# Ledger of designs, part 88: designed miniproteins, single chains, continued (4)

Each design is a single chain, and the fold is of that chain. pLDDT is the mean over its residues in the fold that is shown.

## One batch from the design tools (miniprotein)

Design m15059
Fold by ESMFold2-Fast:
Structure m15059 (fold): chain A 83 residues (1-83)
Amino acid sequence: SEEEDVEILAKTAAILGERGAKEMGLSPEARQGIADTLAGLARQRTPENWTRLAAEIERFTGKPVTSYEELVELAKKILEEES
């Protein structure tokens, strides 16, 4: 469902955001803030938020994201592998 897809995208955005923040050496508070912000943006369902997450998933997988369905499937795979 759309609600399930949005939650998958939000959780994946939080995971990738926290990972990036850890690589930058940010504090636990800053990492949590970034994760929460990116999850919230994913839940807003704007084209800009989808594009941002698609770019991050492309960077992570090395594969271009060409559709919303592919975005959701790749996000789900990342969530399953990182959870």
Scores: mean pLDDT 78

Design m15060
Fold by ESMFold2-Fast:
Structure m15060 (fold): chain A 92 residues (1-92)
Amino acid sequence: SKLQTVRDLSDVTMGEIAAILLEAGVPREEVVALLTAYRKALDAAKTVEEVIEVFKKYSEEFIKLAGEKDPEAAKRIEEKVKEALKKMEEAA
């Protein structure tokens, strides 16, 4: 399923992003809260387009959070988001 492929890619990428935030010293509570909100939004997404929009929204929030702590971590997340979006759009 294209929808399942895009969901899996979003979920794997968000896990990698969360690991980068924790490594950068972002408080675990903040990362967990944002991941929880992301998971609820992802579960509610019914189409490939909705999954991509959820991914964009939450990755942008994670980039902002990382940038406040470590600008290099934010750049690493931005590159992962760029690569993931390309793969999601190719799978759609």
Scores: mean pLDDT 86

Design m15061
Fold by ESMFold2-Fast:
Structure m15061 (fold): chain A 96 residues (1-96)
Amino acid sequence: GIEETKKKFEKVLKKPEGQELLKRIDELTERIRELLRRAVELEQKGDLEEARRLREAADRALLLISEAIFYLIVEEDIEKAKKLIEEAERIIEEAE
């Protein structure tokens, strides 16, 4: 339920490693938004193939971030969450 999810969030926020991973998730989420903004600009210019490349990278990275949040908050598996965040960062860097 919502109350159990809030308690798990509070637990993560008490750990320095949890705070750092949440900060990385926020930074990666902003980079994904920038990729999507660029994809829209490319679509407006008729560069549909490059736009698709950016959208596919953004979608894959967002899925990995969603999984990282699940492992970080629900499963309390910091190591698994970190690996998923690192994979998302790699995908974003390759797309940029």
Scores: mean pLDDT 84

Design m15062
Fold by ESMFold2-Fast:
Structure m15062 (fold): chain A 85 residues (1-85)
Amino acid sequence: MKVSDEEINDALALIYMAIAKLDLRRGDQEGAVESLEKAADLAIKSGNKETLERLIETIDEMLPHLNDEQKKRAEEIKKRLEEAL
């Protein structure tokens, strides 16, 4: 059985979301936002609304812990995800 590209993109989006959370806990705010950008691109390609909603929730949880520069980038990622819903 070949896994669909949509299923692969969904799984990878969840993996990058987990990496973003880990990077933020380690104090790597830039790495966290880079992982969020990758997760967002994959989630949008997957078309999975539940994954899009989970990523938006994850960004909302991370925003209070980001500096102004990274917070602005994360807000732009969140906007792209909301537009994909």
Scores: mean pLDDT 85

Design m15063
Fold by ESMFold2-Fast:
Structure m15063 (fold): chain A 57 residues (1-57)
Amino acid sequence: KTVTVTVIKIPGKKAAAFPTGSDEVSPEDIRKVVADAAKEATEKFKEGKRVTMTYKL
């Protein structure tokens, strides 16, 4: 059970995140993973960067 999320860190704004792949995961779990990824990227990643992350559930 895996969700792949692409995150874009925009200068001066919170990171934008969206799912690019999922394997046997409910839409609710996908939303939770996407929200967590956006929050992490807002604090951790450099502005102007696009990062793809894969989460196992």
Scores: mean pLDDT 72

Design m15064
Fold by ESMFold2-Fast:
Structure m15064 (fold): chain A 71 residues (1-71)
Amino acid sequence: SREEQLEVVKQIADSVLTQHKRQGEFDLEKILKDTEEQVNHMARVFGLSEEERQELIEYAKEYTKKLFEKL
């Protein structure tokens, strides 16, 4: 379901941010790019439509920005 897809996207964003923090990387632009690439890969593997892919990418970026503000 879309709800489950959004939860997976949050987990991806959390994982990417945690990985970058552990590497001492605090560049939001790089974190957002890595998050977008991971979500793109997931969408392709699950055979999601272009529209669904774009929605999930946008959601992931917004979620990542909120997480980054709390660092």
Scores: mean pLDDT 82

Design m15065
Fold by ESMFold2-Fast:
Structure m15065 (fold): chain A 90 residues (1-90)
Amino acid sequence: SEEFEKILEELKELAKSIPNEKSKELVLQIAELLKKMAENAKDKNKVLEYLNEINKLGEQLEKLGVPPSVLKKLSDLIGEALELVEDEMS
């Protein structure tokens, strides 16, 4: 959906704002996993697998000392994307 593509673009822009290369790569990996999740929205097991990987990447970002404002924006964008995926699962 156009709304989902907008969220992916905002995640890429958020990644560009991160000076640490490892943290930038993790945010881009989260965006790619969200895209794969949306493409497989009707496969509940795959959605769960991608969600578990996103959660692991989020934990790594917290350990890397990414600013709280960036982590909040990332969490908000992930939440918005997950709501759209849940709509497709129905």
Scores: mean pLDDT 85

Design m15066
Fold by ESMFold2-Fast:
Structure m15066 (fold): chain A 85 residues (1-85)
Amino acid sequence: MLTVTSVEAREGEVKATVSGAKPGSKLFIGAAGVNADGTQSTGTAEAEGNEGTVKLDLKPGDRVGVSAIDDDGNMGAGTGTAKAA
């Protein structure tokens, strides 16, 4: 099973670190952010090693949820708050 061990969100992006992926597996990171006005943004990226950066419309203070999935269907999730860049 995948575990999201770190969520580092800032203006314009979120970086997630994941553990539990098997060597050689493809790993994808999905992210969803919620702005203070209730506007939502989403994005996805393929991870390099055990971390991936997703570009999405985040403002400082926005809440972010992240999910990770490998090519075997294992999943993990985490949350964070965007910081000023």
Scores: mean pLDDT 79

Design m15067
Fold by ESMFold2-Fast:
Structure m15067 (fold): chain A 79 residues (1-79)
Amino acid sequence: SGAEKVERAARLSGGGEKGGRAIQHMGDALLAGDSFEVAEKKAGEAAGVNLETHRYAAEAARDSIQAGGAGVPPGAPPA
């Protein structure tokens, strides 16, 4: 599921709140039409984390956005 992918990507991208923030920034860049590599760079800079080879982060962000905001934030329990 998208939520499971988002959790895995957050864990792989540094975990917790920083990982979740990076996923959101990556999703925003992808929606703006940036390539995966550009989106990864922007997300890392914005969240203060290095995303070198975590392709799952971009896929999880895309899946979460396509779910219409119904997914849970990465690194946080569902409300």
Scores: mean pLDDT 59

Design m15068
Fold by ESMFold2-Fast:
Structure m15068 (fold): chain A 83 residues (1-83)
Amino acid sequence: SMARERAAALYRKAHPSMSDQQIQDRLDLAQDIADKLIAVGDAFERELIARGVPRVTVTVDGKAVTLTADDPEAVKEAVLAAL
């Protein structure tokens, strides 16, 4: 993925003495955390859709993403803080 390639390049630049394996181990941990965060977000959105709550649109990496919430601004802030 472009995100993983970018992260690997940044880790190599910041830590030139790290082995490729050490960099990959850190990226694997970061990916696992990201995957868990996405799964929680998906479950939360499904619950809010089922409750018929309002929607907000935010832009992330030039892509429009639609969110739902009882407090749309709080959900938007939480998502942006998690990125």
Scores: mean pLDDT 67

Design m15069
Fold by ESMFold2-Fast:
Structure m15069 (fold): chain A 63 residues (1-63)
Amino acid sequence: MKKKLVEALHESSELIAKEGKLSTRESLIEEAEKLGVKREDVEKYLESQIQKGRDAAAELAAE
């Protein structure tokens, strides 16, 4: 993943937390877009992270 995408998501998360807003997928994508990242790139990154989380959960369930 591009470093700029990861940085934009981190900044988006901080801005949402600072405003006291609910940290939703859509809010995170919108704030990342304001930082100059395309919605498609943000969604692909989030899907990748969700998939990694699912894989980890499945591995734990298989024990």
Scores: mean pLDDT 66

Design m15070
Fold by ESMFold2-Fast:
Structure m15070 (fold): chain A 89 residues (1-89)
Amino acid sequence: MSEKEKERQNVLKVVGARLIAVAAKTSAYLAERLSREDLERELRSLRETLELLKEELAKETNEEVKKALEEAIRAIEEAIEVLERRLRE
């Protein structure tokens, strides 16, 4: 793979991680407006995404991508906590 292709893939990984972080924050923000069924569905999706991001972080060597993945992981963990708290109410 060319150096430009590696750079392009790393940019896409960073953008992807940032979009996941925004989506997680949006889920947390909307938690009070979601039905119990929607909360449970979103929580399952967030937990699955969290495991995938942890696997990607463990094998990642690019520092910018690692930073973006760590930010996305934190956003998902915070969203999971908000959704779990809402389900307990």
Scores: mean pLDDT 85

Design m15071
Fold by ESMFold2-Fast:
Structure m15071 (fold): chain A 89 residues (1-89)
Amino acid sequence: MTEEFLARMTALDISTDPRASEEERQIAKAYKKAVEIAKEIRDEKGIDTKPEEILKAVNEKMKDDPVMKPFKSAEEAIEAAEKLARERL
């Protein structure tokens, strides 16, 4: 899955990279948190849960999380992580 692939790439490159910037670390943390919450929601609501419902629930759970401070939504954090992963590939 693209989400798991990006989370693994971001976690591997940024979490273990001592040269990573603070911005890159914030993107990695936000994305990792979003993917973890999305998995929890899928486990609770079922494998056939629509992506839009998962994303809405992720946004609701993360809206007050300090890791989301630089992002307006989980979608923005995911897009930033996709861009970061693409740069690292």
Scores: mean pLDDT 69

Design m15072
Fold by ESMFold2-Fast:
Structure m15072 (fold): chain A 62 residues (1-62)
Amino acid sequence: SELEELKEKLLEQLNALLKAGASKREAVLEVGRQVGLSEATAERLAKLPIEEAAERMAEAAV
């Protein structure tokens, strides 16, 4: 589904940023910005496990 494909893509982007040395918060804020989420929404999602953050971002973008 479009939601699952977007979730996997966002999770890959998040993991790439973490591998490059970004914190979980930095990664979620950057990817959230790219998909058009508000900073307040991205800050809330940054508190979640990374897989859940990716899923919620995909849901908001579809």
Scores: mean pLDDT 84

Design m15073
Fold by ESMFold2-Fast:
Structure m15073 (fold): chain A 72 residues (1-72)
Amino acid sequence: LEEEVRTLLEQLEDFRARRDSLPREIALTVFAILAGALSFMLELMKKKNAPEELIREVEEAREEALRLAREL
C-alpha cells in the first residue's frame, strides 16, 4: 500500500513537471485519473491506520491533482 502510494505521488510529480508539454485534453484526463486513484488510496489508508504524515501527503497530492485539472 505505501509503495503503491509512493508510486502515485511520483507519477503526479512527473506529470505536473511535464504538464506544459502535454495536450490539454490528455493532461486533464491524466490528472483526473490520478485524483481518483489518490482518493481510493486515501480510503484504504484510513482503514489500515496508515501514518498521519502519509495520509496528509496523499490528501495534499489529491488536492493538487484536482487543482491542476481545474486550471486546464
Scores: mean pLDDT 79

Design m15074
Fold by ESMFold2-Fast:
Structure m15074 (fold): chain A 87 residues (1-87)
Amino acid sequence: MPSPEEVEKIAEHIANAVLHTLMTQGKLTAEQAQELGRRIKEVLDESLKKGLSVEETLERILEVLKEMVPEEAELIEKIIRDLYEKL
């Protein structure tokens, strides 16, 4: 079982990869990426406090991303799944 610090590091890495991919594909502006980064940080802080798993943390990050860019939900889910499976 990964430590809370390892969970935060893994989830942050995956979240950053999603944001970079969306920005690179022109699906997310720099301003939207900054706002999402702040919301994701709140999820990471809460997950650390509650001792949530990587899977639970990623599910919460996915919810935040889907709320901000619902049209890209399928792409976001695919990126998170692909990156998590490669860990």
Scores: mean pLDDT 80

Design m15075
Fold by ESMFold2-Fast:
Structure m15075 (fold): chain A 94 residues (1-94)
Amino acid sequence: WPLVDLILERNGLQVVPGKEAALDAFLRELGMVGPEFDIFYPFTGIATRAEWEAATPRMKEIVEKVARRVIDASPQGSKALVEELRKRGLIQPR
């Protein structure tokens, strides 16, 4: 979730209201969509918003720090995620 939140924020996007469960399901399947999503594999253990909100403060700090570095190192991964979420109708402008 934190990786998705950062990518959407940087692009002026948000999750379509009522599609949070569909996004959570997609994040569970992330490694099956294509090699451009391999950068997100380390985050599959925090795939849902509920799992992210339940994470310890230390885990949140570490995951956000890693997420920022992953996004900055792989613009292609962020672009691929946005396009896939758009195809699935899961995101909209803020």
Scores: mean pLDDT 68

Design m15076
Fold by ESMFold2-Fast:
Structure m15076 (fold): chain A 104 residues (1-104)
Amino acid sequence: ALANSAASLTAQANAFGAAGQLASALALFTQALALYNAVDPTSAATAATLTNIAVLLLDLNQLPAAIALLNSAIALAKAAKNSALAAAASVLLDLAKSALAAAQ
């Protein structure tokens, strides 16, 4: 039930993100993250949600927060043995670090 509710919030967050409503998308992904953490904080679903929040933080130019979440997402994805998610989060981490270096 909680995982199904989290999946519904994730779908709504993706729709808001696609519409450019980044703050609404962030709020819904944050709610989904709380539900996934209540079910299994070490799951691939939790790692994917952290990665989605980090993408929105990159779009909002919140680079240090995005980097912190991507490091957590990579660790969780590796623990969940989801190599594709770990690789995707690692690419986003490199982009976030490059953007932060360019801003400094």
Scores: mean pLDDT 85

Design m15077
Fold by ESMFold2-Fast:
Structure m15077 (fold): chain A 55 residues (1-55)
Amino acid sequence: DVEELLKKADKVKDEIQKYIEENGPPSKEELVKFLQSKGFSKKEAEEIAKVILSL
């Protein structure tokens, strides 16, 4: 569900921004692992990472 995925991406966007401020820009693999640590599945984390990295 694209709308649900976008809502999840918006929720974690601020957390990702804080991660970048503290650690520098993550690779796609690091971003996926970070998102999984927040309770997302690997598939959800990969899709969210694609959306964020395309911006």
Scores: mean pLDDT 75

Design m15078
Fold by ESMFold2-Fast:
Structure m15078 (fold): chain A 99 residues (1-99)
Amino acid sequence: SLDEKIDKANAVFSEFLKQVLQLLRDGTLTPEKAEALVQATMDKITEILGIPQDVADRARAELVDALQLIIDNPDNPIVQTAALLRMVGVNVDLLIEAR
């Protein structure tokens, strides 16, 4: 069902956020790790939700951009919070697209 797909996609996205926060805490979040993590996460979400690849590609780009804002602003908690909220918004948009 769609609800089961939403639950699975949210579980994947929750794990993504957990990994991002761990890399941030460890001071090991790099553009290369961010891109790899986003790609792996988007591949799983795309498979679960059955969304078009062009929509997935846009979401991937937006997640990478949000992570780059965090990387570029290590001492700015307001920018980091805004970037995290932006990433949550990307997941919401993917769930809306899946219906």
Scores: mean pLDDT 87

Design m15079
Fold by ESMFold2-Fast:
Structure m15079 (fold): chain A 85 residues (1-85)
Amino acid sequence: SDTDRMRSSVDYVRSGDYDGYVDSARRMSDPDFSDRVVTGVTYMRDGRYDMSVFTFRVTRRRYPRYGPVVDRFVDVSRRRRDDSR
């Protein structure tokens, strides 16, 4: 399910395995949601943490059904932003 793919995606991002994350995200059934999640993680990979947080917040508002999982990506992005300072 998309929920199971999102859980795996969060674990990949936490470990820094961005390739595993992108592959998992691209297998989601909703291509617009998948593209937004990939965009947010691409910003995180590139050190653009504020853009990553912004992208995930917009995604959360458009896809409230995935809210708890998207909130985990926001949390990971904020932690990486704070750790990079």
Scores: mean pLDDT 72

Design m15080
Fold by ESMFold2-Fast:
Structure m15080 (fold): chain A 75 residues (1-75)
Amino acid sequence: SEEADKYIREAGGYMGKIVEGARSGTMTEEELRELLNKAREYAEKAAQIDPGAKEVLDRMVEAAEAFYERALAAR
């Protein structure tokens, strides 16, 4: 659905920011956590509207969590 696609796009945007922040090292732990929380929030909203997208959304959240953990471990 159009609404689910919008939320998937937003979740992907936040994931991209986490990846960039983890690689650049310019973001604080608090900023990275806020981005991760937003990625999770939009992924949940998308899955609620379109359960068929859940597998893609779960993979996006897992990727975001992995980059978040790597960013914290590097400090």
Scores: mean pLDDT 82

Design m15081
Fold by ESMFold2-Fast:
Structure m15081 (fold): chain A 103 residues (1-103)
Amino acid sequence: SEEALRRAEELAREAEPIAERLAPYMAELAPEVSAEEKARLAAAGAAIAARAAEMTPEQLYQVMAAQAEALRRMAEAAEAGDTAAVKATLLELADRLVAIAEA
């Protein structure tokens, strides 16, 4: 629906400053991510990309909502110095994105 697309766009705009704040922590985390974990993240990105054009507005909203919540949780964990929680949240997001793409 038009409402779901509008809400997805709003969530994307709200997430941008949080993503910018997280960028230095993501750079520090990158060497700590294993090859297997990187493959898992890449697979999630590929699954979303493969289905993006065919996604319903409701699925797009679910993707944006999952990303916004994960970014908020990662920002809180990063501020607390909990790198393990940042990584766990990122991997949980990857699993959630695959589930949405396969629905």
Scores: mean pLDDT 78

Design m15082
Fold by ESMFold2-Fast:
Structure m15082 (fold): chain A 89 residues (1-89)
Amino acid sequence: MDEVLDELLKLIRSINTPEAKQLAEELEKARDSPNVARVAADAILRLFELHPEKLEELYRLAVQMAVEAKDDDIQAYLWTLALYLRQKL
């Protein structure tokens, strides 16, 4: 999970917009929270809405997070997100 979060943060920080900066700050603050996977999933969805050109990278990150998720409910949420993004590819 830490590696995929670092990759997501790197992607967000590569986008030079105020919205992306806010998403990166929210994800960093949530890093030690039990809700980090949900915050990351919400960040992926928001990034797709703002930057649909990043869809392929966001889909790959969503799949990786779903595979690495230890909680069944979080895993189901992340797979739902990944399938949604796949439909937009």
Scores: mean pLDDT 81

Design m15083
Fold by ESMFold2-Fast:
Structure m15083 (fold): chain A 65 residues (1-65)
Amino acid sequence: SRRRELIDRANRLITELVKAAEEHPDLKEKLQEAVKRLAYAVSHGTDEEIEAAVQEAERLLEEVK
């Protein structure tokens, strides 16, 4: 279902954000905050909130590249 796909996508992004935080210490706090937001949305959010958090995390990862 859509919710399962969103949660799976969010979990992959959490892994990528954690790796990016290790590779970019200057951005560590910002990336760790994104991980917390995404984890919170997965645990407590609606499908729309998870989707918004996923989009924000993807945007942040593109800025780090």
Scores: mean pLDDT 84

Design m15084
Fold by ESMFold2-Fast:
Structure m15084 (fold): chain A 64 residues (1-64)
Amino acid sequence: DELAKARELTKSKNVMDRLKAIDTLIDLGEHDEALQLMRELIGSKDLSMQIGASSMYGSYLSLS
C-alpha cells in the first residue's frame, strides 16, 4: 500500500523521507494531504525541511 508507506515516511525525522512522502501523496492524488504536509514543513524550525518543502510547494504552484 503506497499510501500507507507514504504516511510512515511522514513520521521520519529525515528530510528526504518526508519530501518523498509529499511526492508520493501527490502521485496518489492526495493533493490536500500533500499540501498540508508541505505547509507544516515550511513552518518547521528545521532549515533543511523548510528549504526542501518550500521548493516543492513552489514547483507544485507553478503547474498552472
Scores: mean pLDDT 78

Design m15085
Fold by ESMFold2-Fast:
Structure m15085 (fold): chain A 88 residues (1-88)
Amino acid sequence: HMTLQEIIDWFKEYAKNLIDKKIKELRDKYNEALQAGDVETAEKYRKELEEIENMRKEVEDLWAKYDAGEDPNALSEMGKKVNEIKKK
């Protein structure tokens, strides 16, 4: 049987991979816009990339709080953050 901890570890890895994929996609779009000389589109993707990178840091901080036993709501809050990133 999978333990609860194994399920949580799977979710952490899933969330990390989703965030990393979104960051890569936005970075690729940002670079393509720069290559095309589309400054307006590049600025849009730069702002979206910065926002997602900030959300990634928040998710990492929540995982640290959960692992330390400091935040009983960390998993719920992380789930909300991951869902916001997924919708972008």
Scores: mean pLDDT 79

Design m15086
Fold by ESMFold2-Fast:
Structure m15086 (fold): chain A 80 residues (1-80)
Amino acid sequence: GSSYLEQAKNLLKGTVKLLLSKGYISEEEAKQLLELVDSDLKKAIDKLRELRDKYRSDPKVKGMLDSVITTAEQLLKASE
């Protein structure tokens, strides 16, 4: 089903896998983030904000994470 909550989760899981494939996070960090997407979605978004701040000098990572975080927050608000 196309629920806003499931769309947010799928967006974040895809983003975590992309970050792992490009070497921006470790396999352990990716596993922890994927678990948070299912157990505590708001904390998963907060971890992506921390990662954005870590890579703030990389415009490609920053731009991608800013877009993902904004979209996930909008989807979460729409699910409430």
Scores: mean pLDDT 85

Design m15087
Fold by ESMFold2-Fast:
Structure m15087 (fold): chain A 68 residues (1-68)
Amino acid sequence: AREDALKEITERIKKAVEEKGMNGKVLNQVFKEERKRLLELGFSESEADGIVAAAGAPVFLEVVRKQL
């Protein structure tokens, strides 16, 4: 369940970035949506935050790199 959720979230973050562009507003919106989905699946708030952070970290690093 957790591994499946992580994979799905990573894929959805990538799709959102492809469709709407790579920026902090897009990332913040996707993170909030994915956190809600994880809570609905029965994950705790700490687990949901950890999974979203793990899925989003590579995407966030790409935003930072492009600004350098």
Scores: mean pLDDT 71

Design m15088
Fold by ESMFold2-Fast:
Structure m15088 (fold): chain A 69 residues (1-69)
Amino acid sequence: SDALAAALLREALAAVEAMVAAGASLDQVRTMIAKWAEMARALGVSDAQAEAIRAEALAHAERLYRERA
């Protein structure tokens, strides 16, 4: 559902922010995002919605790394 996809995106963004703040590498964050997208699909989110979550979470992570540089 759209509501579930939105909630999972919100949690993914929060997890990205926490990992970046803790000093995680971009590769570690990418791995987490990929597993989060798999979990979203398992919870009933469509493949298209899961891919959108992955793309937005990755874009957010890259923005945070640029801001910290």
Scores: mean pLDDT 85

Design m15089
Fold by ESMFold2-Fast:
Structure m15089 (fold): chain A 65 residues (1-65)
Amino acid sequence: MAREVEKILAKGYEEAGDFEKAKELYERLKNGEEPSEIAKAAAYTAEKLREIGDEIDEELARRRA
């Protein structure tokens, strides 16, 4: 669970072009490190960022329609 949240966060950074942070998170996952509080914060932040991203995509789609 927490580890999957970290994977999603790492992909988020990678897609945002922040390869430095993405690499750090991938290395933490590979080493088996699990930050509980970071996982909770990441879960909340990732959900919020996805919702914002989806709203932007829908706005752009509506403007093209």
Scores: mean pLDDT 66

Design m15090
Fold by ESMFold2-Fast:
Structure m15090 (fold): chain A 86 residues (1-86)
Amino acid sequence: VEELVREGRELLREAARRVAELADAIPDAAALREMLEAALRGDPHSAALAAEGVAEALAATSPAARPAVELARRAAELFRRAAEAL
């Protein structure tokens, strides 16, 4: 569980960094970054939901966001597995 949360947070931080690099091209980049920061502060279940929400929003925005989408979805899966493991 701890390992899943640690790896998930690392992926989520990388996704946040990628979103920051695209701030000039992505509408509401500040809001998406805030959602990612909230996920890092929350429990695994909340983190999974926030990461999935950000991934969906980014996927709808631009193909250039694809690396960030992939990282956020991987983080969401790890957080979901951590939450299910109790």
Scores: mean pLDDT 73

Design m15091
Fold by ESMFold2-Fast:
Structure m15091 (fold): chain A 86 residues (1-86)
Amino acid sequence: MTIQDILDGINKYTGEDYKLILALVNGKPVSLDTPLEIGDEVQIVGAGGSTDWIRVTEDFEGVIAKLAEQAKKLNSKNISIVVRRP
């Protein structure tokens, strides 16, 4: 699973058109093709708020679903994807 897979997954799951402004891993800008690792924590950030941190597991579809459900509450279609890697 990559950062691009998260963006594509939440768009597909929600039926919305989220646009990526920035992707970060541990505070550093990264490309959309950056792979995610099991145990990474992912947050979606919008103009007025953020999702909870969602842990990446082997259930990638479940991770996408949790992020997508919380992204609906952001009330913003311009988002950043933020990753914390241990």
Scores: mean pLDDT 85

Design m15092
Fold by ESMFold2-Fast:
Structure m15092 (fold): chain A 91 residues (1-91)
Amino acid sequence: SEAIKLLEMAKEAVRRGEPAGILALLIFSARLLEKNTEDPFKKKAYEIAIKALEEALRLYDRGDVEGALKKLEEGIKEVKKLEEEEKKKKE
């Protein structure tokens, strides 16, 4: 999933000590993908990813690396749960 991929990229950037600006770029990318999808489940997945990325950016910008990683992991888990629910409904 692209939403999970964006969150994993953010997690890698945070773990590598890259500038907070990279998370801002990933938020921009997620918003663009959300705007360009008509699939309501994909749209919700991107909304979850955007929220997790924004919370992670706030924490990371404050120097809270562990808090940022936790928010990204929570976002990944939430997107996976949403995708599992989609699979159950569509078989």
Scores: mean pLDDT 85

Design m15093
Fold by ESMFold2-Fast:
Structure m15093 (fold): chain A 61 residues (1-61)
Amino acid sequence: MSEEEVLEKVADILGITPEEVRRLLESGPTARVALAMAVLAHSIETGEDYTELALAVARGI
């Protein structure tokens, strides 16, 4: 999965912009973990498997 693809998908899932996702990833490990947890919460709520996406975010891409 490409970096741009991760940013676009996470932004769509969370209802924010890809630019905001990038800013949060740049703010440090705590924000990356928070984003990953938010993506996983949406995975549970929707029944879609977002595990790969959450791991990419946690890694900081």
Scores: mean pLDDT 80

